# Designed miniproteins, single chains, part 45

Each design is a single chain, and the fold is of that chain. pLDDT is the mean over its residues in the fold that is shown.

## One batch from the design tools (miniprotein)

Design m1551
Fold by ESMFold2-Fast:
Structure m1551 (fold): chain A 66 residues (1-66)
Amino acid sequence: MKDKIREAKRLAAQLAHAQLLGDDETAAQLQRELDELLATLSPEDQAAVRREGAAIADDIAKQYQA
């Protein structure tokens, strides 16, 4: 369970990187993998991923490099 959550976060970070680089094809592939992983998680685990993702996004915003 938590291993899949960790993988989802890694895919989200990779997706953000691919979008930043303008690699639309890689971004599309990473988005599909992330969606597939999230679909295999319970609603409770999906909520945990979303909450952690929000915290990461907030931290990045505070670093002012967004």
Scores: mean pLDDT 70

Design m1552
Fold by ESMFold2-Fast:
Structure m1552 (fold): chain A 94 residues (1-94)
Amino acid sequence: SRAEKEAQMRELLRMVLDKSVSKEEIIEFYLKAVPEEEREVVEERVQKLLKDKEILQTKYKISSEELLELLDAQVNNDRERIAELEAKFKEKLA
């Protein structure tokens, strides 16, 4: 189920924030649920978000759970949710 996959992903991201799991393992976990024809696009989105995550956490103190929500929205290509979360993050950065 989607809820089970989301719970597992949240756990993996918490582990990476604790430096227990590699970025490569998180990317692979997301790609398991994606059709092969979309894997390249989704992989690029996840890699970009993980890179941006380090900048946001270090410089702007955005929470790990908020970045998790953005990662979920990016992987699912939920444009409305992405825009909502980016707007909230921009307010914190101002």
Scores: mean pLDDT 65

Design m1553
Fold by ESMFold2-Fast:
Structure m1553 (fold): chain A 80 residues (1-80)
Amino acid sequence: MPEEVLARLAARTPEEVARNQKKIEDARKTLKKMLEEGKSPEEIAFYAGDLANQARAEGDFETAREILKLADEVLKELEK
């Protein structure tokens, strides 16, 4: 159950944590670039959804959540 997933996440190496942080930072930079280049909200949402699905497939639910949160923030900026 979720407790078993959390126990596995707590056993992560520093390298795995750094990799996930890098993935989130790269997603943020790409989403910002897409916004600056005038990509549609649909294209931005699709890109973020694809990355989040890849993270979930790897068992990185926290990384997936952060990517979707970044996409939501970028989409809200577009609506201002």
Scores: mean pLDDT 73

Design m1554
Fold by ESMFold2-Fast:
Structure m1554 (fold): chain A 117 residues (1-117)
Amino acid sequence: SVEERTEKLLEALRNGDFSILSVEERKLFYEKLKSLDKDGDGVITREEFREFLKSLGATDEQIDELFKAFDRDGDGTITIPEFAEAAREILSPDSPFSPELQELVRKLIRYLVDPEH
């Protein structure tokens, strides 16, 4: 189920261990993450990230805070490794991020494991 896949990806992100995912689950995750890259350049821009999070009901302030967390090198783009590292920090037990921001990241993770959307 999508719920089981969501929990599994959350565990992989928390532990930094993607080997718990099947080859098919890892491919879906990468394909879904790349689907946010409308320009096909291999990175997610601020505009692409903003548009997607707005569709999940995020405010402009929440989007700005999350983008700063995901854009670890400050170049205005998010790579797959930066995404994984930031998601791990946001969803950690000692996370400095609000429960509301953590829930937005969980919704994003759900999208990334859902083969129908």
Scores: mean pLDDT 75

Design m1555
Fold by ESMFold2-Fast:
Structure m1555 (fold): chain A 85 residues (1-85)
Amino acid sequence: DAEDEAIVAAVDALPAEVQAEVEALIAELTAAGKAGASEEEARALAERAIAVIEEAVPELELEFEVRRDPETGKVLVATTAARLL
């Protein structure tokens, strides 16, 4: 969990305004998923959210994947890897 601890520390070190922006982006992604966004639309939104996070924390590198839930047909976004540079 050393990498998880380092990532949490980096996020916790962000100014409150940046943390609020990240929270707003997560809410936007969740709302888009519930609205039945396509995999392409969800991927574009996730890429924008990741870009904002990486710009705010230039030492943080995130990997994610976009997948359709076979049971519900909803689009899911999952973080597959996270690394501090």
Scores: mean pLDDT 68

Design m1556
Fold by ESMFold2-Fast:
Order: C-alpha cells, then structure tokens, then sequence
Structure m1556 (fold): chain A 74 residues (1-74)
C-alpha cells in the first residue's frame, strides 16, 4: 500500500500524484519508514511537479516524517 502510493508520486497523471500525496499525508508518520527510499527519490526528482507532490505528502505526514526525510537526504 505505502509503496504503491509512493510510486504514484512519479505518475504522469497529475490527479494520481495529488491523490497519492493526500493519501500519504493521511497515513501520517507511520508511512515514512516503509516509503523512505521512494520519498527521498521523489524530493530529489528533476521534475518540479514530482518534488511538489513529495513535499506536500511529507509535510502532511508531520514534523517527525519531515525530520526523518531530511536526515536521509544527508
């Protein structure tokens, strides 16, 4: 489930990206560890729309998720 939502952040369809970001945000911090590698890849992605979707998802997951992703970027 979490992996499918993370993969959808990279989808060509903006509606799928937005829905995936909203669902990840709704899952909260519990989604960060199982999705960590994909979230890091999305935030580093060359497409600004993919980065925006990832940033929205991570922000919605809460400050603990934000801190964990930031640590993984180092």
Amino acid sequence: MVQELVDALFDEDPEKRIEAARQLAKLGPEAVEPGLDGLVRAIRHPDPDVRSAAAFAIAGMGPEAQARVLAALE
Scores: mean pLDDT 83

Design m1557
Fold by ESMFold2-Fast:
Structure m1557 (fold): chain A 74 residues (1-74)
Amino acid sequence: SFDELAEKNRKIEEKAKSQLSAEDARLVDLVDERGIVEASIIVAQERNISLDQARALVLAALEKFVKLKEELEK
């Protein structure tokens, strides 16, 4: 059912986040809440780094998260 798939996906996401660093997990949560563009702007402002540097950090965290979810779905 849809509810069973949603719960399975939630558990996979929680497990993947638990395997990330606290910082990468925070970046993934920020993207979920705000989207990639706004998350990158927030990170750039909070850390006083360029938008390009912030975007690279956000994309790296997302890539790690996606790879972990892919492995957990096997």
Scores: mean pLDDT 85

Design m1558
Fold by ESMFold2-Fast:
Structure m1558 (fold): chain A 82 residues (1-82)
Amino acid sequence: RPVPDTLHVELTIDLPEDWSEEERERFVEEFIERLRELARESPYRWVVDLKLRGLSEEQKRRIVETLREQGFEITSVEEELP
């Protein structure tokens, strides 16, 4: 049975191919800030399955590293080359 303090989430980030590099970078920065806020405010332990598309290798790495640093457990990472 799931424990009351654990939340399992499937998180998909799929950015449009027509987005500029500036738009993608802005999204990544805002997303990382929101993740940090969520980790501080949430009473739950997060278990996350990630699907990341339309992002550079650096952007994917930054998201994954931020999630791990904030205490999110990552069980799966699906990545697609741009």
Scores: mean pLDDT 74

Design m1559
Fold by ESMFold2-Fast:
Structure m1559 (fold): chain A 63 residues (1-63)
Amino acid sequence: SVILEVAIAEIEEAVRAGDWEGVERALENARKYLSEEQVEAMREAVEKHKDDPEKLAEELRSI
């Protein structure tokens, strides 16, 4: 899904920048287009892999 890919890209960008307020904004924006379950899965992926952007990208793409 293009919408999912855009949401993932926004989250990855914010994480790489160390912009945790940006991560929260990206997740809130994702709620407009994705289910609550998908957004919560994205939040959990960020919490697990915030120090490993490559692993985070892999986990986000599996949602």
Scores: mean pLDDT 80

Design m1560
Fold by ESMFold2-Fast:
Structure m1560 (fold): chain A 94 residues (1-94)
Amino acid sequence: SEEEIKRLVEELKSPDPLVRAQAAIRLGELKTTDPEALKALRDVYLNDKNPYVRDAAIYALAQAGEEGKKFLEEALKSTDDFYERLVLRDALKR
């Protein structure tokens, strides 16, 4: 629902990394293509200090249709971090 997506987007800004990770996972399960949810997930991937929360955002973006996949393909071309490349490649295979 639109209400659930809006709540989850707010939860992505929680001070609790567990709440942020759970919100990202749930957005992925919903396979949301909502533009605000995509923007929030991209912001989490780029700026979150917790690597597990960033991983959750990567997997959610892989479920977010063509826009999410395109963002992850560009991220894969731009990062030299071995672990991040491994997670991005895994997410894009799903």
Scores: mean pLDDT 89

Design m1561
Fold by ESMFold2-Fast:
Structure m1561 (fold): chain A 68 residues (1-68)
Amino acid sequence: MKKTSLEEFIKLMKEYGEKYDKQKADELIRKLKGSPGGGARRAIEWAKENAGDDPLAKKFIEAGESLL
């Protein structure tokens, strides 16, 4: 399976942020653009802390892990 693109991961992060915390999502997107690996790790941790049982959170985490 092809790795999830950075663009697709950002899209999932925006969707998750719109539902839970838009400001935090925007902050993490900025970090992701400056440090893709570091930003992805922080975003995955945030998703696990807020709503790990949400199907959207699962897709977001899987997409982020594919970028590492």
Scores: mean pLDDT 73

Design m1562
Fold by ESMFold2-Fast:
Formats: C-alpha cells, structure tokens, sequence
Structure m1562 (fold): chain A 66 residues (1-66)
C-alpha cells in the first residue's frame, strides 16, 4: 500500500503535467511565468514535493506584479 505522500506525489505529477501544458498556453505572453513553469516541471520530475495550488498562486503573483 503506497503512503499518503506517495499517492499525493503521483497525483500531483499527473495533474501538474497536464496543468503545466495548459498554463504554458495560457501564460504564453508572460516569459517569466514560462521560465517558472519549466523550473517547477523539472523540480516535480526530480521527485520534489510540490502542490498544484502553489504553482498557480506563484503564476498569479507574477501576473499581478508583472
């Protein structure tokens, strides 16, 4: 039986993969957001602990600050 952490990580990887593709399209006019998305994608692939909510909040912050 996988641990809760392992389940959450696997679910986040699947969701982030799809969401990152959608986010790249949505924020294609914001180069800094694209760089951040790519950096977080690499972090997730390397088994980093990560949440979809954190990525979205960070991108929204970039959009707000510019």
Amino acid sequence: MPSVLEIMRTANLAMIGKGLEEMKELYSKTPKAEELIEAMERNVKEGGKYSWEALRATIELIQEIE
Scores: mean pLDDT 59

Design m1563
Fold by ESMFold2-Fast:
Structure m1563 (fold): chain A 91 residues (1-91)
Amino acid sequence: DEEVARRLEEALAPRAAELEAAIAEAREKAAKLDPAKAAAILAEYAARYRAADPSDLAAYYRALRDAMEELGLLTPVQAAALDTIIAILEA
């Protein structure tokens, strides 16, 4: 959906610098994670997403948000961005 993509770009573009900084912080935190524990958590949320409708992008981003929160990778800026994406996809 081109209109959904446009809305996402418009919502996220003003915060691009904040998102880039948050991604860099999350990347540093991810490097310190136990790979086996991270893989297990990601597999659990991937299974939940596959059990749902795979075409439901809102469900995908909810699963991603929950997985990032459990891994300790979810910064407030990334949480706000994901919440915005979910809200736009549900509209």
Scores: mean pLDDT 70

Design m1564
Fold by ESMFold2-Fast:
Structure m1564 (fold): chain A 96 residues (1-96)
Amino acid sequence: SPLETAKKFLELLKRLYELAVKEGLISPDFAKQLEELIKQIEEAVKNNRPDFIRFLLAQSHLIGLLIARARLSKNPEIQKLADELEEAVKKLFPEK
């Protein structure tokens, strides 16, 4: 279901964000921007609005930048989460 896809995406995003902050992979300013985006996504999930999550992601490069930074990490858990998050993003945007 679209809601289940959105919930899995949020779970992966929050986990990757936590590890990226812990390992200093992102600047404090970038972390604050991601925290605000995560809050908006959490609200969209609570309101059963997966369409609004797609809208938020279309307006922002933050998730793509987070994935790119995570892939530069030497931590295999972070690299795995980056790959899983990228696949979750693809599932949020069905083709045509």
Scores: mean pLDDT 84

Design m1565
Fold by ESMFold2-Fast:
Structure m1565 (fold): chain A 92 residues (1-92)
Amino acid sequence: SLIERQAEATIRASTEFLERREEARREAVEHALRTGEAEEVVEGLRRGAELMRRLARLFEEAGYLEAARLAEEAARALEEIAREVERAAAEA
């Protein structure tokens, strides 16, 4: 039951994040440039992506395929945002 609840929570959170992906990208870039903390923002985003990939693997092994797919999509989106933050900081 715990893993089922985690899968449902991951589906909800990943869906909400992916729907707001462009806003999240803009917010991350603006925050990094405003604070000068681009390295910390990138590290946080990449850590989030790694955690999402670990969850995706666990869900796939447990048969929660939709949760696994959405966690993997969220991981890719987080890595894409990290690259945009790095690019913006390099051009600043």
Scores: mean pLDDT 89

Design m1566
Fold by ESMFold2-Fast:
Structure m1566 (fold): chain A 87 residues (1-87)
Amino acid sequence: DEKELKERLEVVRKAMEEKGYKKEEIEEYLEVLKKAYELMSNNTFEDLDAEGLKTVLKAYEILSEVLGIEPLEEVIKEIKKQIKKKE
């Protein structure tokens, strides 16, 4: 859902602006989040290649850093396991 993506990206953008991130850094982080969302919308973690999984992992790291959201440990472990299996 493109509307959900837009709403999520605006939340992250606002949080980064309030924390004093540079405009260039904000755009880089939002691009990673957008790419991860597109990958996750059409694929399971099992369907993604190692590069796709690394993009999704980076998106979780960005959300944790910017929004203070604790990533689900089991989800992070599964992503890392799938990366190792595909490398």
Scores: mean pLDDT 79

Design m1567
Fold by ESMFold2-Fast:
Parts: sequence; structure tokens; C-alpha cells
Structure m1567 (fold): chain A 56 residues (1-56)
Amino acid sequence: SREEDLAKAKALLQERYGLSDAQATALATEVIDRYGRFSEEDLEAVLRERYFTSLT
């Protein structure tokens, strides 16, 4: 389950937000560890906090 959630989260982050493999893996792992599950809304919230310090 965690591996599947991680793979889906990583793919979403790379496709939607253009993150590198390393960045996507690190962020996806952090979100899953923090929330205990994959969620697009949770991923977007963490991504905005960590990688979009400037909102553009």
C-alpha cells in the first residue's frame, strides 16, 4: 500500500508540478508519513508550503 501510494504521489508531483525525481520522492514520502495516506489535496498543501514560497 505505501509503495503504491508513494508511486502515485511521485508521478502526480512530477507530472503536475514538474518536480525532479529526488524532490518528488522526498515530498511524497513526507506527505504519506505525515498524513498516513495519499491525497491530492494533502500533497498540494505540502507542496505549496515547501516548494512554492513565492506563489507564482
Scores: mean pLDDT 71

Design m1568
Fold by ESMFold2-Fast:
Structure m1568 (fold): chain A 73 residues (1-73)
Amino acid sequence: DSIKKTVELFKEEGPEVALEKIGKSDDPEGKKQYDLLILYYQSQVVGLESVLKAAKEVGVPEEILEAVEELIK
């Protein structure tokens, strides 16, 4: 599970190292990993609840929403 791997990398190494290691990829999984990190950064600025509401309205996959919540717990 690429999303779970991203969450674990983020928890162990931090957001900057996670972003550097996964980067933006041409494959759909790489895009999901990148979107997860962007939502995490937004949650630190405007709060988790606001980010989850906005992301849900624009159709972000549930697996990414759950991963953002897991990163902030």
Scores: mean pLDDT 72

Design m1569
Fold by ESMFold2-Fast:
Structure m1569 (fold): chain A 71 residues (1-71)
Amino acid sequence: MREEQLRAFNAASDEEFGRAVAAAGLSGEDAAALANLYSTGPFPSYEALLEAARARGVSEEDLNAVLAQFV
């Protein structure tokens, strides 16, 4: 699941990513931080993605909520 979700995140179009963030219930500053994270991809591993997320103030919970919307 996590590797499939990472691949889906890396392959997501801007529209697909926007839908995943909205479906995860994220908005405002959290959505903006996630959009910034997405724009710096692709990521080679979940660990790299999580480190980049934390550097942007994105919680692991919020990151996983978005990843759960893929596949």
Scores: mean pLDDT 81

Design m1570
Fold by ESMFold2-Fast:
Structure m1570 (fold): chain A 89 residues (1-89)
Amino acid sequence: LIDQARRLSQQGTDLYDQGRYVDAGNLFQQSGDLYYQAGNYLLASGNYRRASDSYRRASQQTGDQSYLDQSDQLDRRSRELFDLYLQQR
C-alpha cells in the first residue's frame, strides 16, 4: 500500500508539472485513498489536498464546473483527515 501510494503521488507530481491537471488529480486521489487504507492520515490528507488543487487547475483550463466541485469535496476530506491525524497523537 505505502510503496504504491508513494509511486502514484510522484507520478501525479510529474503530471501536474506538465500541466496535465486532470490526470494528476486522479493519481493524487488514488494515492490519498491508499494512504488512508494504510492508516496514514497525514499523507492521505496531503494527497487529497494535492488532488483538490489539481482539479481546481483543471477547472481553470477547461471551464468545467465539475472539476471545481471535485476540488471542493477533496479539500473538505483533506481537512477531515488532518484532524484525524492530530487525534492520533
Scores: mean pLDDT 87

Design m1571
Fold by ESMFold2-Fast:
Structure m1571 (fold): chain A 92 residues (1-92)
Amino acid sequence: SEMEERRRIAEEGLARVEAILDELLERGLATPIEVKEKLKAVRETLEKMLEAGVPVEKLREAVARIEEIVRDVSLSLSEFKKKLEEILKEVL
């Protein structure tokens, strides 16, 4: 059940990230390339967390932090990827 809960948290988190990025794109606050690259980076990060068996509580916290940095339109793509890597390292 915990493995199923982890998959659900990651899938729901990815869906929320996608919705945020789509809204930013519609508002002209992100480019199509940034949306594609950010979504790919988040997906790969969540997959690594699932493979590592990160506990449900830490996964929920990581997803919340990922959503926060996704909403931060002041971050460059490189700064975004760096913050995403920092979140991953903290939960591994």
Scores: mean pLDDT 89

Design m1572
Fold by ESMFold2-Fast:
Structure m1572 (fold): chain A 85 residues (1-85)
Amino acid sequence: MAIERLKKATDEAVKELEKLGLSNQARELKKIADEIIKTGNEDAARELSTLLEGIVEAAKEGDVERAKQLANRAIEFGKKILEEL
């Protein structure tokens, strides 16, 4: 169920990033996640889900800088994966 996990992780990460005022990162991650979902690549979906879950954890701890850094890393990872698919 990697695609369902990615959908859930994306929704939660977007919500938490928006609460922190990181709306640009939230929007980019939503676009990347939607594109990975369209590919049906379960490995890519699983990897991105793990990164998004890390963003949620940092955001819940109130670490805005860490949440931003993890979001930027997840964006870079997702773009790289989409270039290889």
Scores: mean pLDDT 85

Design m1573
Fold by ESMFold2-Fast:
Structure m1573 (fold): chain A 60 residues (1-60)
Amino acid sequence: APRVFTPEEILAAVRQAIEDGRPTDEAIAERLGVSVDTVRRLKEAMGARSHEELAARLEA
């Protein structure tokens, strides 16, 4: 079964990618140890179209 990530883990990975100046699906996938497709599906599930929108939804 695929690993389930907490909102806190995802938010930390997104924030770190932004701070590194590389806010890409690939950078987030590398930090979480998952595929880029997993990151894309996660953004779709959260209704987010950008990494900034994903971070905002997780901080709400």
Scores: mean pLDDT 70

Design m1574
Fold by ESMFold2-Fast:
Structure m1574 (fold): chain A 89 residues (1-89)
Amino acid sequence: AAAELLELIRAALDAAADVIDPALAETVLRLLEAELNRAPQEEIDALKEELLALRQRNPASAAALEAVIAAVAAANPELVAALEAELEA
């Protein structure tokens, strides 16, 4: 479920590659994968700082990223629930 949602987000970000900075897309995917794999907090914090810096450099790309992720989540509420359960475990 979580891996399926991550692949759906990856595919949606690839489809929006004309409006989303590739570094921003790759960093958000790395952060999601790190959180799902329960990576060390230091690694997660570093990815969050990198993502914040990239969002600040390109606000339009950041808005497009948020819209794409929100659309995938809205279309797949059962996968979002499964992901939330996995992240809380």
Scores: mean pLDDT 79

Design m1575
Fold by ESMFold2-Fast:
Structure m1575 (fold): chain A 98 residues (1-98)
Amino acid sequence: AKPVLEVEPKEVTVAVGGTFTIKVKVTSGSGKVTVTVGPAPDSTFTLELLTGPQTVEVGGEATFTIRVVSGEGEGTIVVTATNESGETSTATVKVTVV
């Protein structure tokens, strides 16, 4: 079954040089799920992902630590979860760089 995600926080405000964490819980689905995070393609800020892709089982949680390298304004981080069958789900986190 397709993975179902719960992501916290839904929004974050962070300064350049600051770090923040995103917690991703796989609440349902089947098999092992690989979770990745990245900026949406049209984001104007530069992020450094301090945590790489993570594999979790249903009911598991992945925590990603991200640093803002440069940029300003609003953008989006996309969380992508892919199971062993290749089924994919996404969630988003709004990021405001101040």
Scores: mean pLDDT 81

Design m1576
Fold by ESMFold2-Fast:
Structure m1576 (fold): chain A 68 residues (1-68)
Amino acid sequence: SPLEKAEEHVRLADEYAKQGDAEKALEHAREAIEHAREVEDAALYSGLVLRAIGSAIDAGLKQGFLVK
């Protein structure tokens, strides 16, 4: 389902972020957001997007891509 695919990509994004692989973390975060868009439950959608963005920010900070 779109929810299961989004959750899988969020988990992968978090794992790559912990490894310091910002490019793969960002790719999986983007895939998670794309699958989350097909989830009709606004609370689940918002939670998935927030988690994906968090993983992408963590990866970007570790690699210097999102320095602000």
Scores: mean pLDDT 71

Design m1577
Fold by ESMFold2-Fast:
Structure m1577 (fold): chain A 81 residues (1-81)
Amino acid sequence: VSEEFKETVERLIALVTGARKLGLEPLSEEEYNLLLRAYVELLDAEPDFQPPAASEVPELSPEELVREVHREMERLRKLLA
């Protein structure tokens, strides 16, 4: 597992968790399943991996948060290609 892959999954988990705390669902079912698959692959490679806390998310507007989620999902898709 690459450092970029690990960082991308960590950031996505934090951003999605932060969005859900605001009552937002930024990912489609397909995107959520892709993130779950990536998380399982990361755990298989690094069993001691701990997901970041939602408090580690930068203070972003709802619009910026959704945009950042989609940007990192695009990165994740490229890493899984």
Scores: mean pLDDT 76

Design m1578
Fold by ESMFold2-Fast:
Structure m1578 (fold): chain A 77 residues (1-77)
Amino acid sequence: SQAELDTLIAHIRVLLTETDEEAYERGKARLVALAGKLSEEGKRRLIAFLEREIAESTDPRVKAKAQELLDAVRALL
């Protein structure tokens, strides 16, 4: 649903600014588990969001994290 996607997008935004490595890795694992429950279309919409974050971000660390999350979600397809 759109509400599930909006919740995951909000979670991704928190993860992209997470400075604690352990908290980031736990949050990434949780994101992957939740994304795995999305429909294929839901996963593709999440991928499109992450691609936009990579394109639009000016912070190299944010770009790197967004790429990691993108690769993890793509692996679920």
Scores: mean pLDDT 85

Design m1579
Fold by ESMFold2-Fast:
Structure m1579 (fold): chain A 95 residues (1-95)
Amino acid sequence: SEEVRKELQARAPELEAFVRANKDKIEELTPEQLANLVAAVTLLRYLDSPVVTPEILKKVLEYENKHREELEQALDKVDPWLKEILEKLGIPLIR
């Protein structure tokens, strides 16, 4: 949806700041924090954001795969706005 994409673009700087703040401490994140990081990275990747480098994407995917069960249990603790946007775009948080 074009309207959903525009809403994402308007708030992309907030998501980019969140990814920058957490990119070097992915291993130290709680399942809730990691779930929110996965959601932010997924949405920023949809926007082709330069903050989602191949290195960040690989690291996030490695931790997603390692902690899949904990992430699935933490899905209800993802920011409601991030969850709503993912649902509107038809993008699954965990693949």
Scores: mean pLDDT 81

Design m1580
Fold by ESMFold2-Fast:
Structure m1580 (fold): chain A 56 residues (1-56)
Amino acid sequence: KRAEILKEASKLVSPETGKRFKELAEKNASLKEIRDFFLSLTPEERKALIEASKKV
């Protein structure tokens, strides 16, 4: 499910940030890695992740 959330979020952010989300999904990144990345994001990019998680 984490990979699905990251792929959905990649559609809602800039192409550069979306590519990083897709790479994390493909690498099966840990919750810690995803959370650390989330804290480095802008508020808009964080909202994309939250919205994607609600769809799953």
Scores: mean pLDDT 73

Design m1581
Fold by ESMFold2-Fast:
Structure m1581 (fold): chain A 91 residues (1-91)
Amino acid sequence: SDAQLQAILSQHSPANRATVELTSRMTGLLLRYIGDLIDLDEALRKGASQETIDRIQQALDDTRQRIEDLKREFPEIREELDRLVANIEAS
């Protein structure tokens, strides 16, 4: 959330580079995931070719794998990241 991001930046940003980098990577992956879901919805709505849908689905699968890779690297964020992903998928 924006409030959590502000709390991290206010308390850890100048002294903890790793926390800033993790926050940046997490935010980037979530924004990419939102973008991939929007692309899929638009392609399906427009009746895009199966080849186009398959390409977008592959990008979505790649983004999901990157999210899993981040959870493997930082197990402490797993539950929070899973909740954020579930909220995006429910929107």
Scores: mean pLDDT 80

Design m1582
Fold by ESMFold2-Fast:
Structure m1582 (fold): chain A 115 residues (1-115)
Amino acid sequence: MLELIKKGKEYLEKGDYEKAREYFLKGLEEAIKNKDEVGIYNATIGLMEVLDEENKKKKLSEEEKTKKIEELVKELIEKFKLNEEQKEIVVDGFVDYEMKKKTKDYVPIIEKKEI
């Protein structure tokens, strides 16, 4: 699970967005299966980073970017049949990603797995 998210991050840094997405989706699937809230959150952040980098290449409008993010969140909820708790984690990841882009001092909703 952590290894899949790590590989996703490595491919993202190399600019291989297709493989980055593949590994983040695999990491999300494993995190959901294992009820790993931190894994769900981190995989969601990774998928948002991939989408943002792809959108930069396509020079999309702000409305088009928002629509693509909403489509991704909806796809994840439907594809993985997320329960209410898992939906909240995915939405929190989306909110935290967008807020961090606007404010350096933003504190994430989910920072780490429970102690």
Scores: mean pLDDT 76

Design m1583
Fold by ESMFold2-Fast:
Structure m1583 (fold): chain A 55 residues (1-55)
Amino acid sequence: VTIMGKTYTVPKGTPLQDIVNKLLDVTPKVVGGNADTPGEYTAYIDGGTIKITVT
């Protein structure tokens, strides 16, 4: 998967929750959409999709 130009690799067949946990562990600080707010983000599973919210 790729987030903000950063690529993260996960094995095929990995459960979605494990992918979410790995993204949260590996991700550097993200600039959250707007120039004025240093980016925090949360990742969660919703209906079989990984969703990422930037604050």
Scores: mean pLDDT 50

Design m1584
Fold by ESMFold2-Fast:
Structure m1584 (fold): chain A 104 residues (1-104)
Amino acid sequence: MTLEELREALKGKTPEEQVKIILEFLKKYGWKIEFGESDEPVIIHPDYKGELKEHPEPKSIDEALELFEKYGYIRLSDLINVAKSDEEVLEGLLRIAEYAEKKK
């Protein structure tokens, strides 16, 4: 599935279904999705080695993505907590998907 095919697959879906579709797309590119103590999904770069270290809470989607690039992982709540709408969460996840496609 290409990024364009991913965007097409998201049309007519609920925000919850869109998140699920993007997480499955990331898994296809070798990204790991792990669940923490609260069943919160953690998105982990395939080349990440080591333990998940706590990073600062992001104040914006751009800061969340910068922390992801720096640490090699991101919690879904990091995007949800800084997003002002479901559309901003979706765009944050799509930027992660674009990063995944670019690195493969």
Scores: mean pLDDT 71

Design m1585
Fold by ESMFold2-Fast:
Structure m1585 (fold): chain A 91 residues (1-91)
Amino acid sequence: MSREELLEKFYEIALERAKAGEGEKLLEEVVRGLKELAELIKAGKISTPEEKEAARKALELARAVIRALEDAGVDVSEAEAALREAEEALA
């Protein structure tokens, strides 16, 4: 599966979950995961080029999920803030 296919699949799955009434639950899961990732990066537990590349890919997947939630009408402000913090920690 290509990077583009993975991003589109994550977007579609997230959009379907949101339409099924699971948007708030999925948002909570995404925020928790992003905060955990930011803490791991800040603690130096994500330090190798391979680990940083994996983290970058995880952030791209999270962005696709957040976009789907926003398109479904969910307030993604907290998730966008968590994503920004994780992106800044990785930079």
Scores: mean pLDDT 85

